Designed miniproteins, single chains, continued (4). Designs and how they scored, part 62

Each design is a single chain, and the fold is of that chain. pLDDT is the mean over its residues in the fold that is shown.

## One batch from the design tools (miniprotein)

Design m14286
Fold by ESMFold2-Fast:
Structure m14286 (fold): chain A 79 residues (1-79)
Amino acid sequence: MEEEKKEIFDEALRRIAELLREHMPQLTPEQRDEALKRVRDIVLKLQDEIDKAKTPEQAKEISDRAIEEVERFLRELLE
């Protein structure tokens, strides 16, 4: 379970990094600073929530929601 949670967290960080790489070139410097601060907050919350998850399935659900939140936030910045 602990190892599975770490794998889920690491995969989430990889996907979030990919989203940032895809969207950062389209953002202004101000939007990039905002995105990095927001993503940092999301990642810190994600780490805490995954640590508290009772099963790997719950950790995956938490991870998927965090990735979705990052995707939604980045899309909203571009609107």
Scores: mean pLDDT 83

Design m14287
Fold by ESMFold2-Fast:
Structure m14287 (fold): chain A 82 residues (1-82)
Amino acid sequence: MEEKAKEAAERAAKAMAEGTKAAKKAIAETEDAALAAGLALRAIGDGLDETIKAIQELRKEGGTEEDAEEIRKAAAEAGKKA
C-alpha cells in the first residue's frame, strides 16, 4: 500500500514542480504584477499549511489510501522549497 502512495506522491511532486515553473514564468510575463504576486503567494501559502497538516495525518494513518493524498501535499513542500 505505501508503495502505491509513494507512486502517487512522485507523480504529484512532478506536477507541482511543473506548476511552480509555470507560476514563475507567469510572474515574469504577467503585466499585472500584483495579480501575479497574489497567485504565487496564495499557492505557496496553501501548500505550506496543507503540507503541515498532511504530514500529521500521514503519521497517524500509517499507510492507507488516504496517505497517498497526504504524501502529495508533502511533495508540494519540496516544490516550494525549490
Scores: mean pLDDT 60

Design m14288
Fold by ESMFold2-Fast:
Structure m14288 (fold): chain A 81 residues (1-81)
Amino acid sequence: MAKELMEEGKRKLEEGKYEEAKELYEEALKIAEEEGDKEMVADALDNLGEVYLKQGKKEEAFEYFNEAGMLRLELALEKVL
């Protein structure tokens, strides 16, 4: 489900339908969080950041990219430790 929502969101983003893409990625993020899929959470956060970046909202985009990056670092450390 969350993966399918992210694929649909990517299609909307490619079509320039930024608000629709954002809603789909936010729903995918919620599902990924409920399922404990941290990798999918990071992917959804990156995708939300890209939506904001394409809308010219650089500061909001940075916040999402930073959150995704921190989560990916946590996951990398879990694999090493």
Scores: mean pLDDT 83

Design m14289
Fold by ESMFold2-Fast:
Structure m14289 (fold): chain A 62 residues (1-62)
Amino acid sequence: SLLEEYRKYLSEWNKAVEANDIEKALEYEIKALEAALKAETDPEVIEQLQRMLALLEEEKKK
């Protein structure tokens, strides 16, 4: 399910943060937001998640 996918990426994000692996933390944060976006039905929340995802994608390019 999308909720299980989100939990999986959140778990991997926590491990990356604990390891101070900024690149992996960013990757899993993006994947978690993508999973949340697929499950979300509120248009205002969808727009907020899309804006956050765009910001993280820009950080990944740096």
Scores: mean pLDDT 80

Design m14290
Fold by ESMFold2-Fast:
Structure m14290 (fold): chain A 83 residues (1-83)
Amino acid sequence: NLEKGKEYLEEGNFEKAIEYYKKAIEENPEDAQAWTNLGYAYYLLEEYDKAIEYFQKALELDPKNKDAQMLLELAKKALEEKK
């Protein structure tokens, strides 16, 4: 399911990517990578509030995750610029 989510993300099908990342999280809720990828899919949909929530969850599981740290800051900045 994580790999399927990545495939859909690469195809630009963010809705399907989200569906499969959610399935990956159901199978392994401690998978920080799945939470980071879920947040990124929401970020690409410009749903910054949800992206921030999922990146924060990823960092709770893996505080050293550089991708989640960087994407969290980008999502926060995007949300502020939107308002």
Scores: mean pLDDT 84

Design m14291
Fold by ESMFold2-Fast:
Structure m14291 (fold): chain A 76 residues (1-76)
Amino acid sequence: MEVLEQEAEVALLAMAVAVAKIAMDRGIKLSDEDLEYLRKVAERAREIAEKSKDPEVSERAKEIAEEAEELIREAE
């Protein structure tokens, strides 16, 4: 149950990162509120990557965290 809940959460975090990337690719400037949300997404993805006992969930969460962190750096 908990692993399935983590999988669903990882999917939602991935969607948030994908939306931010599409916006930035189109030249849309992310607001300070959007950047703060991405920081929370990166933090939560890092927690799941570190704490998840499912290696597939852990790897996906790590990729999401790294992409969110990269987008934040690009937006700064």
Scores: mean pLDDT 81

Design m14292
Fold by ESMFold2-Fast:
Structure m14292 (fold): chain A 77 residues (1-77)
Amino acid sequence: NLEQEIEHNEAIAKLYEELGDNVGAAKAYLAAGEAYYKLGDYDSAIEYYDKAIEYAVDNPEIKKEAQKKKAEAEKAK
């Protein structure tokens, strides 16, 4: 269920933000963005990929993955 996946990852990302876990927040936002992409909601997917990029400050692997996914969503619009 993509809608439940989005809800859970949004809640998890917020928790990681409150804990100062940037990598955890970035991964959760990336997962939420992917779920929005699968739903065809490309605008929301891009928004969450941007959040993943923001929180992946010192993790180039997650940042690259989020940037790739964002470009895919932008192309799909």
Scores: mean pLDDT 85

Design m14294
Fold by ESMFold2-Fast:
Structure m14294 (fold): chain A 73 residues (1-73)
Amino acid sequence: SAAEGQRLLEEGIEAFRKGDYEKAKELLEQSLALDPENARAWRYLGLIYMHVYKDREKAQELLEKAAELEAAA
């Protein structure tokens, strides 16, 4: 449901802010499984890949997906 997707997004962002990046990644991926058009979830996942995993190519893909969804509004 949209409410469940939003809850997982909020929990994922909270985990990100606390520095629990593995938990944040899992929660954000679960949020995206329920709501693949959630630009915020794509953005936070991209930030994790950029700054934690140092995977610039994967981060770019995720951040471009977020930007596409924001531009389609």
Scores: mean pLDDT 87

Design m14295
Fold by ESMFold2-Fast:
Structure m14295 (fold): chain A 62 residues (1-62)
Amino acid sequence: SLVERARELIRRAREMIANDAPAAEILEVVDEAIRLARESGDPEVEEEVREVLAEIRARRAA
């Protein structure tokens, strides 16, 4: 399902963040997760994507 694919991409993005992967590579994965979340219309997975984006934003601000 779109929800399951979006969640797998969110997990990958979090793993990449933990391993200090380049921001550009993390954003490519997150952009795909955002697309799938929007297409799914599931508010729960949309919230999960927002959480990952906030996490990336916080790292950039530090």
Scores: mean pLDDT 81

Design m14296
Fold by ESMFold2-Fast:
Structure m14296 (fold): chain A 68 residues (1-68)
Amino acid sequence: MSEEELEAEIALAMARIALAVAKLSGETPKEKLEEAERLLREAEEAIKEGKYEEAKELAERALRIVLE
């Protein structure tokens, strides 16, 4: 993998873990969970298109929404 691809995949994995934890805790508002899920889907699509920098930014945004 390229460094950019690896960074994007790490960011996506971290955001996915954070989202899963937030869902299990039951303390995060539904609207924030839905927004984070949407951003993660967009990040995954960006990775498939080779847009690793965009994917990383989308994953980081999802993480921030979940963590606030």
Scores: mean pLDDT 83

Design m14297
Fold by ESMFold2-Fast:
Structure m14297 (fold): chain A 92 residues (1-92)
Amino acid sequence: SEKEKALEEAKKLYEKAREKAAEAAELLEKAKETGDKELLEEAKKLLEEAFELMEEAIEELGKVYGEEKKEEMLKQLEKAREEDEKFLEELE
């Protein structure tokens, strides 16, 4: 069914986002230990890619759960993105 396909796609996108977020977390830990600004830039890029994948996953979930639930999830994601950006600015 169309909903089953959307759920499977959302799961794949979420798994990819989680992998990129985990990689970014490792780079952030190393950047904090070493003061390496290049590691911080790479971590920031990976976090941006993870958020893009999460937006795509939420779009697929919107096909299953509807527009209201999609809007709620997008607002939560935007708040998380803003909190991460603010945290990263304090590290520069």
Scores: mean pLDDT 84

Design m14298
Fold by ESMFold2-Fast:
Structure m14298 (fold): chain A 73 residues (1-73)
Amino acid sequence: IKSFSEGNYEEAIKEFEEEIKKNPNDVTALIYLALAYDELGENEKAIEYLKEALKIADEATQILLQNLIEEIE
């Protein structure tokens, strides 16, 4: 999260990938990982991680994620 808030998206990706490896159900980490890829223009990877978050998120977060996927597509 610190690397993301500082605008260092490559470092943020590395940190969130490690977080997902330790806790694959961390919806917040999946969302930040997707947003970091989106900021770097890696739209396909961003969509993949948003879809992974969608599988495990609560109903309100699922609506948010679905809207984000549609905007990136």
Scores: mean pLDDT 76

Design m14299
Fold by ESMFold2-Fast:
Structure m14299 (fold): chain A 95 residues (1-95)
Amino acid sequence: MELALEAGRLAARAGTLAAKNAETREELSKGIAGALQGAGAQFLAEVLKDGRTAGLTAAQGGENAYEAGKNVSEEAKKLGEEAIRLGRKAAEEAA
């Protein structure tokens, strides 16, 4: 359960960094940030229901953050990768 929460935090942070670094494309940054924040809210809702589902949701959030950040910031990319890794691991431990 702790790994799923940490993965969700990393996904949210990666999304925020991706949006901030894409500031010159302001509307795109807002769209990406909104989608990634929405994923974080869904993840928190699933944590109360099922640790496996929470882990998978965190991994998906990490994938979204990685895609948003990979062309904008190396830090956002790495945070997205870690969120994916921790989310997948949390899902496996909940199985």
Scores: mean pLDDT 56

Design m14300
Fold by ESMFold2-Fast:
Structure m14300 (fold): chain A 81 residues (1-81)
Amino acid sequence: MKEEIEKGIEALEKAADIYREQGKDVLATLVYIAAAILREAVKQGKYEEALEDFKRMANILAEQAEKEGVTEAAKILKEAA
C-alpha cells in the first residue's frame, strides 16, 4: 500500500512536470499541490485514505489532461490509478 501510493504521487509529479513544460502553469501548480497533500497524508500513516484519494484524483486529472490535449500526462495518470 505505501509503495503503491508513493508510485501514485510520483505519477502526479511527472504529470505536473509535463504541464509545466507545455506552459500550463495553473494545471501544473494544482497537480503539484495534490501531490503535496497526498505526501502529507502518507507522513501521517494514512496510506489507505491517500491511495483512495489518489485514484479518484487521477481519474479526474486524466480526463482533464485529455481535454487539454496532454495525452502523455493522461496516460501516466491512468496507468498509476
Scores: mean pLDDT 82

Design m14301
Fold by ESMFold2-Fast:
Structure m14301 (fold): chain A 100 residues (1-100)
Amino acid sequence: MVKEAKELLKKAKELQKKANELLKQAVKALQQGNYDKAIELADQAIELYEEAKKLYEKALKLAKEAGDEELVKEAQKGILEAEINIGLARIVRGVALLLK
């Protein structure tokens, strides 16, 4: 369980890192007036954050079953960060759509 939880956390963090890079690119596209590109990049970031969130949720379940409080906290933090960043990406997308 602990090994599987750690592997899921690692995969979730890798997806979150990729999503963070896409979100940064979406913000830059928005700043440049490239609204279609900002929407596309924001949508890609949302998809990867949602995938990361699912992996964090699976890791959370395994961490709770193992009684590993540190892994539980790490997985919960990952879920919260993914939810916040999905919200931010949706705002970027909405602003791009409004200004288009």
Scores: mean pLDDT 91

Design m14302
Fold by ESMFold2-Fast:
Structure m14302 (fold): chain A 100 residues (1-100)
Amino acid sequence: AELGRRGAELGERGAELGREAGSEAAARGGELAAEGGRLAAEGGDPLEAMLTGGVGATAGGAGAAVGRREGNEAAAEAGRLAALGGSYAALAGEANLKAS
């Protein structure tokens, strides 16, 4: 439960910063991380939470890499938060699946 909530919080923050920084990858990654994290925290489909979080982490990681390469520190941070949030969401989904 805790990991799902933290994943959602990090994802929401990453999405907000990604939109402000003009990073579509970080914004979308953060949105998916928040969705996966909320799903895991609410006891929804654990596989859907895990997959959604994983896609969010991948998109966030890509956004972070691009931000770093372009010298856009805000985009890099947004992508980092989205990737971390997505990873927490995926771990929370996996934990819920195993706890069945």
Scores: mean pLDDT 86

Design m14303
Fold by ESMFold2-Fast:
Structure m14303 (fold): chain A 97 residues (1-97)
Amino acid sequence: MSREEFDLEVALALLVMASAIAVNILKRQGTKESEELAKKIEELTDKAVDALRSRTPEGIEEARRLVKEMVELFKKAGLDSVAKAIERAFDEAVRLA
């Protein structure tokens, strides 16, 4: 595995981990709305990771759109610190893709 490929996989793993932490926080709130939001965040994360793995300009732009949607959802849910963590992980992954 190349260093660049390894670094990208690490950045993607950090993005997935930050998203998983957010999903766990939402699921612990125990409301139908938080559970539906958690599912949407999981779906958006999977799509963003797949888009970044393509390493194409089109994939990066699609991932940026998906992450922006996630950030807006986290801010609406009052999870501003998680939104910032997701943005930082995404910026690092884009730098390495």
Scores: mean pLDDT 78

Design m14304
Fold by ESMFold2-Fast:
Structure m14304 (fold): chain A 67 residues (1-67)
Amino acid sequence: MKKIGVVGAETEEAAEKAAARLKELFGVDEVIKLIGASAAEAIALGLEIQKETGAEVIVGNEKGFLV
């Protein structure tokens, strides 16, 4: 089953770092980066994707994992 990461971060550089960590640690196939998004917004998008696709969704940011 497809694994999808969702990253909320204040900057593109922070989002790229968090995306790289999700790929390295959890083997996610795809990462969606939300620049300037809150943790709540990233979580909400992750839940929506999980409901629509049935994929495993992991939410993270530069400070850690949020789900």
Scores: mean pLDDT 74

Design m14305
Fold by ESMFold2-Fast:
Structure m14305 (fold): chain A 105 residues (1-105)
Amino acid sequence: DPEEELRRFAEGVADLVIERNLSGAVVFELGLNLPVEEARQRLFRHQVERGPDTTKRSKEEVEKQLKIAEELARLLLELTEQIRAGKLTAEEALARFRAALDRLS
């Protein structure tokens, strides 16, 4: 069932973002693009509970985090469409998403 696989994938992405304490840029971009409202709400609550990031960052570090967020959001959308098409399971999509996180971090 593609809808059940999408729910598992979206929840797994939310779990990874929260557990790895990813940047606010990543939380924001993935929160806009997750296919399941409940998973989006989890990322929104996580960001609100974490509060504003008061860490001073260089322009280069900010641009790096924005590029990471955009690349992860693009991958999220690609994996979401492959699950909808029945081409990937949630487990397979999450493995690809984890590999991208490990590469980009």
Scores: mean pLDDT 85

Design m14306
Fold by ESMFold2-Fast:
Structure m14306 (fold): chain A 75 residues (1-75)
Amino acid sequence: SDKEIKKLEEKLKELKKELEELEKEKEKLRELAEKGDEKAKEELKKVELEIGILEGIILIIEGVLNLIKKIEEKK
């Protein structure tokens, strides 16, 4: 139903906003790591993992939305 599509679209917007915040943190940590901050290097690896997981979730939701829209268009 349209309601379920809208819920997934809103969730996708929230997740994309979280991804933008993590990308900002990644850039800050990258600058510190390049300057030789060992703690920043460890935190960078953690943030990169979180980004990877979140990107994976976003791709799954986008895939599900694309499938639902294709089904709705045909019937």
Scores: mean pLDDT 85

Design m14307
Fold by ESMFold2-Fast:
Structure m14307 (fold): chain A 76 residues (1-76)
Amino acid sequence: ATVNVPDFVGKKGSELLEWAKTHASDFAELAATIKDDDVVVYQNPMGGMLPIGTTVTIHVKRGNEVLTVTFTVGAP
């Protein structure tokens, strides 16, 4: 099974969290790290049809800091 994962680069942390709420298996861990006003500056793999269980690596910019986080694609 695959899920269509958006490309979040240039999007706010709030958009990532809203999608992840229903599509990430580790949403609680992601939500503990990401803030609504964070800006996604990197994503790998990029958006597209990804298998359930795929780990997605995200870099977010918060002021002058860049944080690396991951989430796992879950069933919707």
Scores: mean pLDDT 84

Design m14308
Fold by ESMFold2-Fast:
Structure m14308 (fold): chain A 55 residues (1-55)
Amino acid sequence: SSLLERLKKAKDATEESIKKLEAENAKNPSPQVDAAIKMLKQAKETTEEMIKKLE
């Protein structure tokens, strides 16, 4: 329960960061920001897989 709650909170925080970076990247495209978004999406996917295994 506690671990699952922490993972869900971490996922939500990562998703919020992705949305903010995607909005900035849409206004001023940057290869570095694009790379950061891809890394965060990969981290989110890993967290989602962990959540699925615990549910």
Scores: mean pLDDT 84

Design m14309
Fold by ESMFold2-Fast:
Structure m14309 (fold): chain A 57 residues (1-57)
Amino acid sequence: PPVLTEREEKIALYIMFGYSYREIGELLGISQSTVSRLTKRILEKLGLKSLEELRAL
């Protein structure tokens, strides 16, 4: 079973590649605030404490 949903996986990959929340929102057709909320959920699901840790993977 996937730890992340398909949307969460796409957001995680874009973050790892250095895209901003605004750019990810534009790419996925969602608001920047939604990207921010989903990113927090991604970090919790992966057991990471910060966005910096996700980018270091």
Scores: mean pLDDT 81

Design m14310
Fold by ESMFold2-Fast:
Parts: C-alpha cells; structure tokens; sequence
Structure m14310 (fold): chain A 99 residues (1-99)
C-alpha cells in the first residue's frame, strides 16, 4: 500500500507535530487516519509536492478529524502548502473540516 519511505515521512511529520500540539492524543489512531488520508492524496496529487509536505498535511488533517486542537500557526502552514502545491484532494478534505 504505502512504501516504507512514505510511512517514514508520516512518522517524521507526527513526531514534529507532537512537539507543536499541546494536547495528548492517540498516536496510533492518528497515524492510521493519516495513512488513509495520505494514500487518498497520493492517488490524485502524487508528485505535485515533496512527500514530506503531503505527509505533514495528512497528519494535521488526521489530528483535526480526531478532534485534536492544532495551533493556528500549523493551520496557516497547511493552507500555504495546499495552495502552493495545488493539493486538491487535501484542500477538499481540509475545507470540509473547517466549515
């Protein structure tokens, strides 16, 4: 499904976000949700952005979908990445969460 390199990118994004998010969350549940989001994004948006950026956005969306409070600075970074790289799948999913 996901390559070892793609899974490693998700794990690195999760470790970075653990340092930025003040709330406790289930890391395994977040990672599994992020894998689903990342795989969906890669079907249509593969090659549009560096893997680490798609992984970062996927983990942030997983956190938001699971009700974890994410800092505004992280949300702004997600918007920047989505718009810069035209990540349409992740954009649609993000907009559904922020309505």
Amino acid sequence: MLSEEEIEALKKALELLKQMVDEEFDEEEVLERAKEIFLEALKEDKGKAPIEYIAFVSVVLALLELGVKVPEEVIEKVKEIIETYNLNVLKKRFEELTK
Scores: mean pLDDT 82

Design m14311
Fold by ESMFold2-Fast:
Structure m14311 (fold): chain A 64 residues (1-64)
Amino acid sequence: AGKPATITATEVVPDAGPDDIALRKGDVLEGTIVSIDPERYIEFYSHELNKTVRLPASKVEVKV
């Protein structure tokens, strides 16, 4: 099972496509880590959005 975590946007994340999400700097998401590619993307299940989103690893901080 995925690990519970909090993701905080350190930069503006633009909506780049149907599997992506737009975030403002300082936005916080609670959910579960599905997969991590530290060079590219974090796949994250957001509790608030009730879906898996793809977030650029360079623009977010992960707190477990």
Scores: mean pLDDT 74

Design m14312
Fold by ESMFold2-Fast:
Structure m14312 (fold): chain A 66 residues (1-66)
Amino acid sequence: GAADKAAAQAAGDAASAGRFEEARAAAEAAENPEARAALLAAIDAAAAGDADAAAEATAALAKALD
């Protein structure tokens, strides 16, 4: 929904700035549990530098946002 997409955008902006704490807080604002879980997984993967995990989490997030 719109709230989940807004949470994903805010979390993405924070994560790209290296502000992973703010990214996690933004992700927790997601109302859809699947979107929230995928978004948190994507943030964790990005913080760890795990490209494969980041790709999987991003795909799950895109599916959850539809």
Scores: mean pLDDT 81

Design m14313
Fold by ESMFold2-Fast:
Structure m14313 (fold): chain A 59 residues (1-59)
Amino acid sequence: SEAEKKYQEGLELEKQGKLEEALEKYKEAVRLTRDAQSAVYRDALMKAGEVADKIKELE
């Protein structure tokens, strides 16, 4: 699915240390997921929170 593709893009950017870009992809994955009970929705939402916290701590 498109949401899964955005989630995978986020994971690749996070591996590269591109946290702000990874956060944007995780947010896109959450937005594209129509089923809030899906694993992709939960995983993307969790990763978005984790990456946002990392960005905030690097300020």
Scores: mean pLDDT 79

Design m14315
Fold by ESMFold2-Fast:
Structure m14315 (fold): chain A 82 residues (1-82)
Amino acid sequence: MSEEEKKLIEEAGRLAREAARAYFRDGDAERAAELDERALKVIEELYRKFGEEAAKKAVEAAVEAAAETLRELGVPFDEEAA
């Protein structure tokens, strides 16, 4: 894996984590939406430059980062999805 690919995957995870914190911890829906959009753009860039497998790894990193952040904040997934 190239350094660029690795950094983009890590960036997607970090942005998802910050988005979850902004929304659920800080109550800043606008900031959360901005961070989610940035994460999506990073995943799209990975897909264009490195293909589907790299994009899937970024999505997995983002989902795991968000999941762990929600768990740390005491927010259940099923309650937020309802």
Scores: mean pLDDT 79

Design m14316
Fold by ESMFold2-Fast:
Structure m14316 (fold): chain A 59 residues (1-59)
Amino acid sequence: GPRYRVTEERLGPVLRSLGLRKGDVLTPAQLEELARQAGIPPELLVALLLADGVVERVE
């Protein structure tokens, strides 16, 4: 399935609380936790992160 890599160096507190850094690939568990905290489905969270340039799709 698709994977998503963090492209942003200056992360907000929520992303940093998961131990994420620029260059890290999001795990399904991290994605679900972020979506839960945001109150949206994971698919929508991914679309928003891609649109904002916070992550990029990788293999």
Scores: mean pLDDT 76

Design m14317
Fold by ESMFold2-Fast:
Structure m14317 (fold): chain A 64 residues (1-64)
Amino acid sequence: SEKERVELKINLLKISIGGIEFVIEQIEKLPKTKKREELIALNKKRKEELEEERKELEEKLEEL
């Protein structure tokens, strides 16, 4: 069903977001360089994009 497909996508996004959070934590353990800060910023932006996609799918799920 459409509801089951949306629920699956939300769960996959949650896993992906958790993975990015873990990657950020590992990068933050490295020496502070401009490249490190750029990588942290890039990963934070990716996380924000996935959080927004998750929010849109959760709103869609409420209407199903």
Scores: mean pLDDT 88

Design m14318
Fold by ESMFold2-Fast:
Structure m14318 (fold): chain A 93 residues (1-93)
Amino acid sequence: SEEDFKLAEAVLHLLAGRSYLEDGDYEKAIEHFEKAIELLKSLPDSPETQRLLAEAEAHLYRAKAGLSEKNGDVETAQEYRKKAEELEAQRKA
């Protein structure tokens, strides 16, 4: 179905974003995580899309933190890391 294709595309963007994040390519990581979030938000609400959306949003904040630190904005980087940690904690609770 179209929904299955969108879900698969979102997962591929999430995986690509994580790979770029590990390589320190924060700009490309952000682009991929934002595309994953866009696709996931276009899908019907389900436990799987909620889980993947929370995961993508947490990773997006970590990528934004990395970019902020790279640009010398340590305070903004710390704020983004806290947001990522909060999202990760909420997912486990």
Scores: mean pLDDT 87

Design m14319
Fold by ESMFold2-Fast:
Structure m14319 (fold): chain A 55 residues (1-55)
Amino acid sequence: SKETIRKQAEEFVDRMVKEGYIPEEKKEEILEKLVNSDNPFYFYLNSPEIVVKYR
């Protein structure tokens, strides 16, 4: 579970950086927030508005 959440968060953040929504230098900060969030991570992975909510 913990490893799955971390891996999913890394994949999501990498995608957002590649798309230009998250700057590379903020990658680790945002990843840390996602891993320690109580929110369903799946919501951020599959929402077209995720970057607006997370920025």
Scores: mean pLDDT 62

Design m14320
Fold by ESMFold2-Fast:
Structure m14320 (fold): chain A 58 residues (1-58)
Amino acid sequence: NVEKAREALKKGDYETALKYAEEALAQDPTNVEAHRIYAQAAEKLGKLDEAARRLEAR
């Protein structure tokens, strides 16, 4: 869920933030907040290229 992803991102738990952002996007792929959180968490983990491909694959 977006709120859980946002909280995880704020705490520096980037893996958990990615997971909850993925769940939010599975429910609503047009959710701008979830896309933003996913991108930020993936950038911190050095996974920007993988994150971009994964978001577009849906």
Scores: mean pLDDT 74

Design m14322
Fold by ESMFold2-Fast:
Structure m14322 (fold): chain A 54 residues (1-54)
Amino acid sequence: GSLEEAKALARRVARALLAQGKSVDDARRQVFRGLRALGYSDDDAQAAVDYAFS
């Protein structure tokens, strides 16, 4: 998928994890691992995570 799709997905998942009471650090790690599992590169996954928590 595109970086823009990764950013949109990261933001939705981040919001759900924070609503469930996850810390920012745990949510960042879970979103990053999830994006990597979907086939996004380290760079794209990191950019999407940084966007989601900005």
Scores: mean pLDDT 88

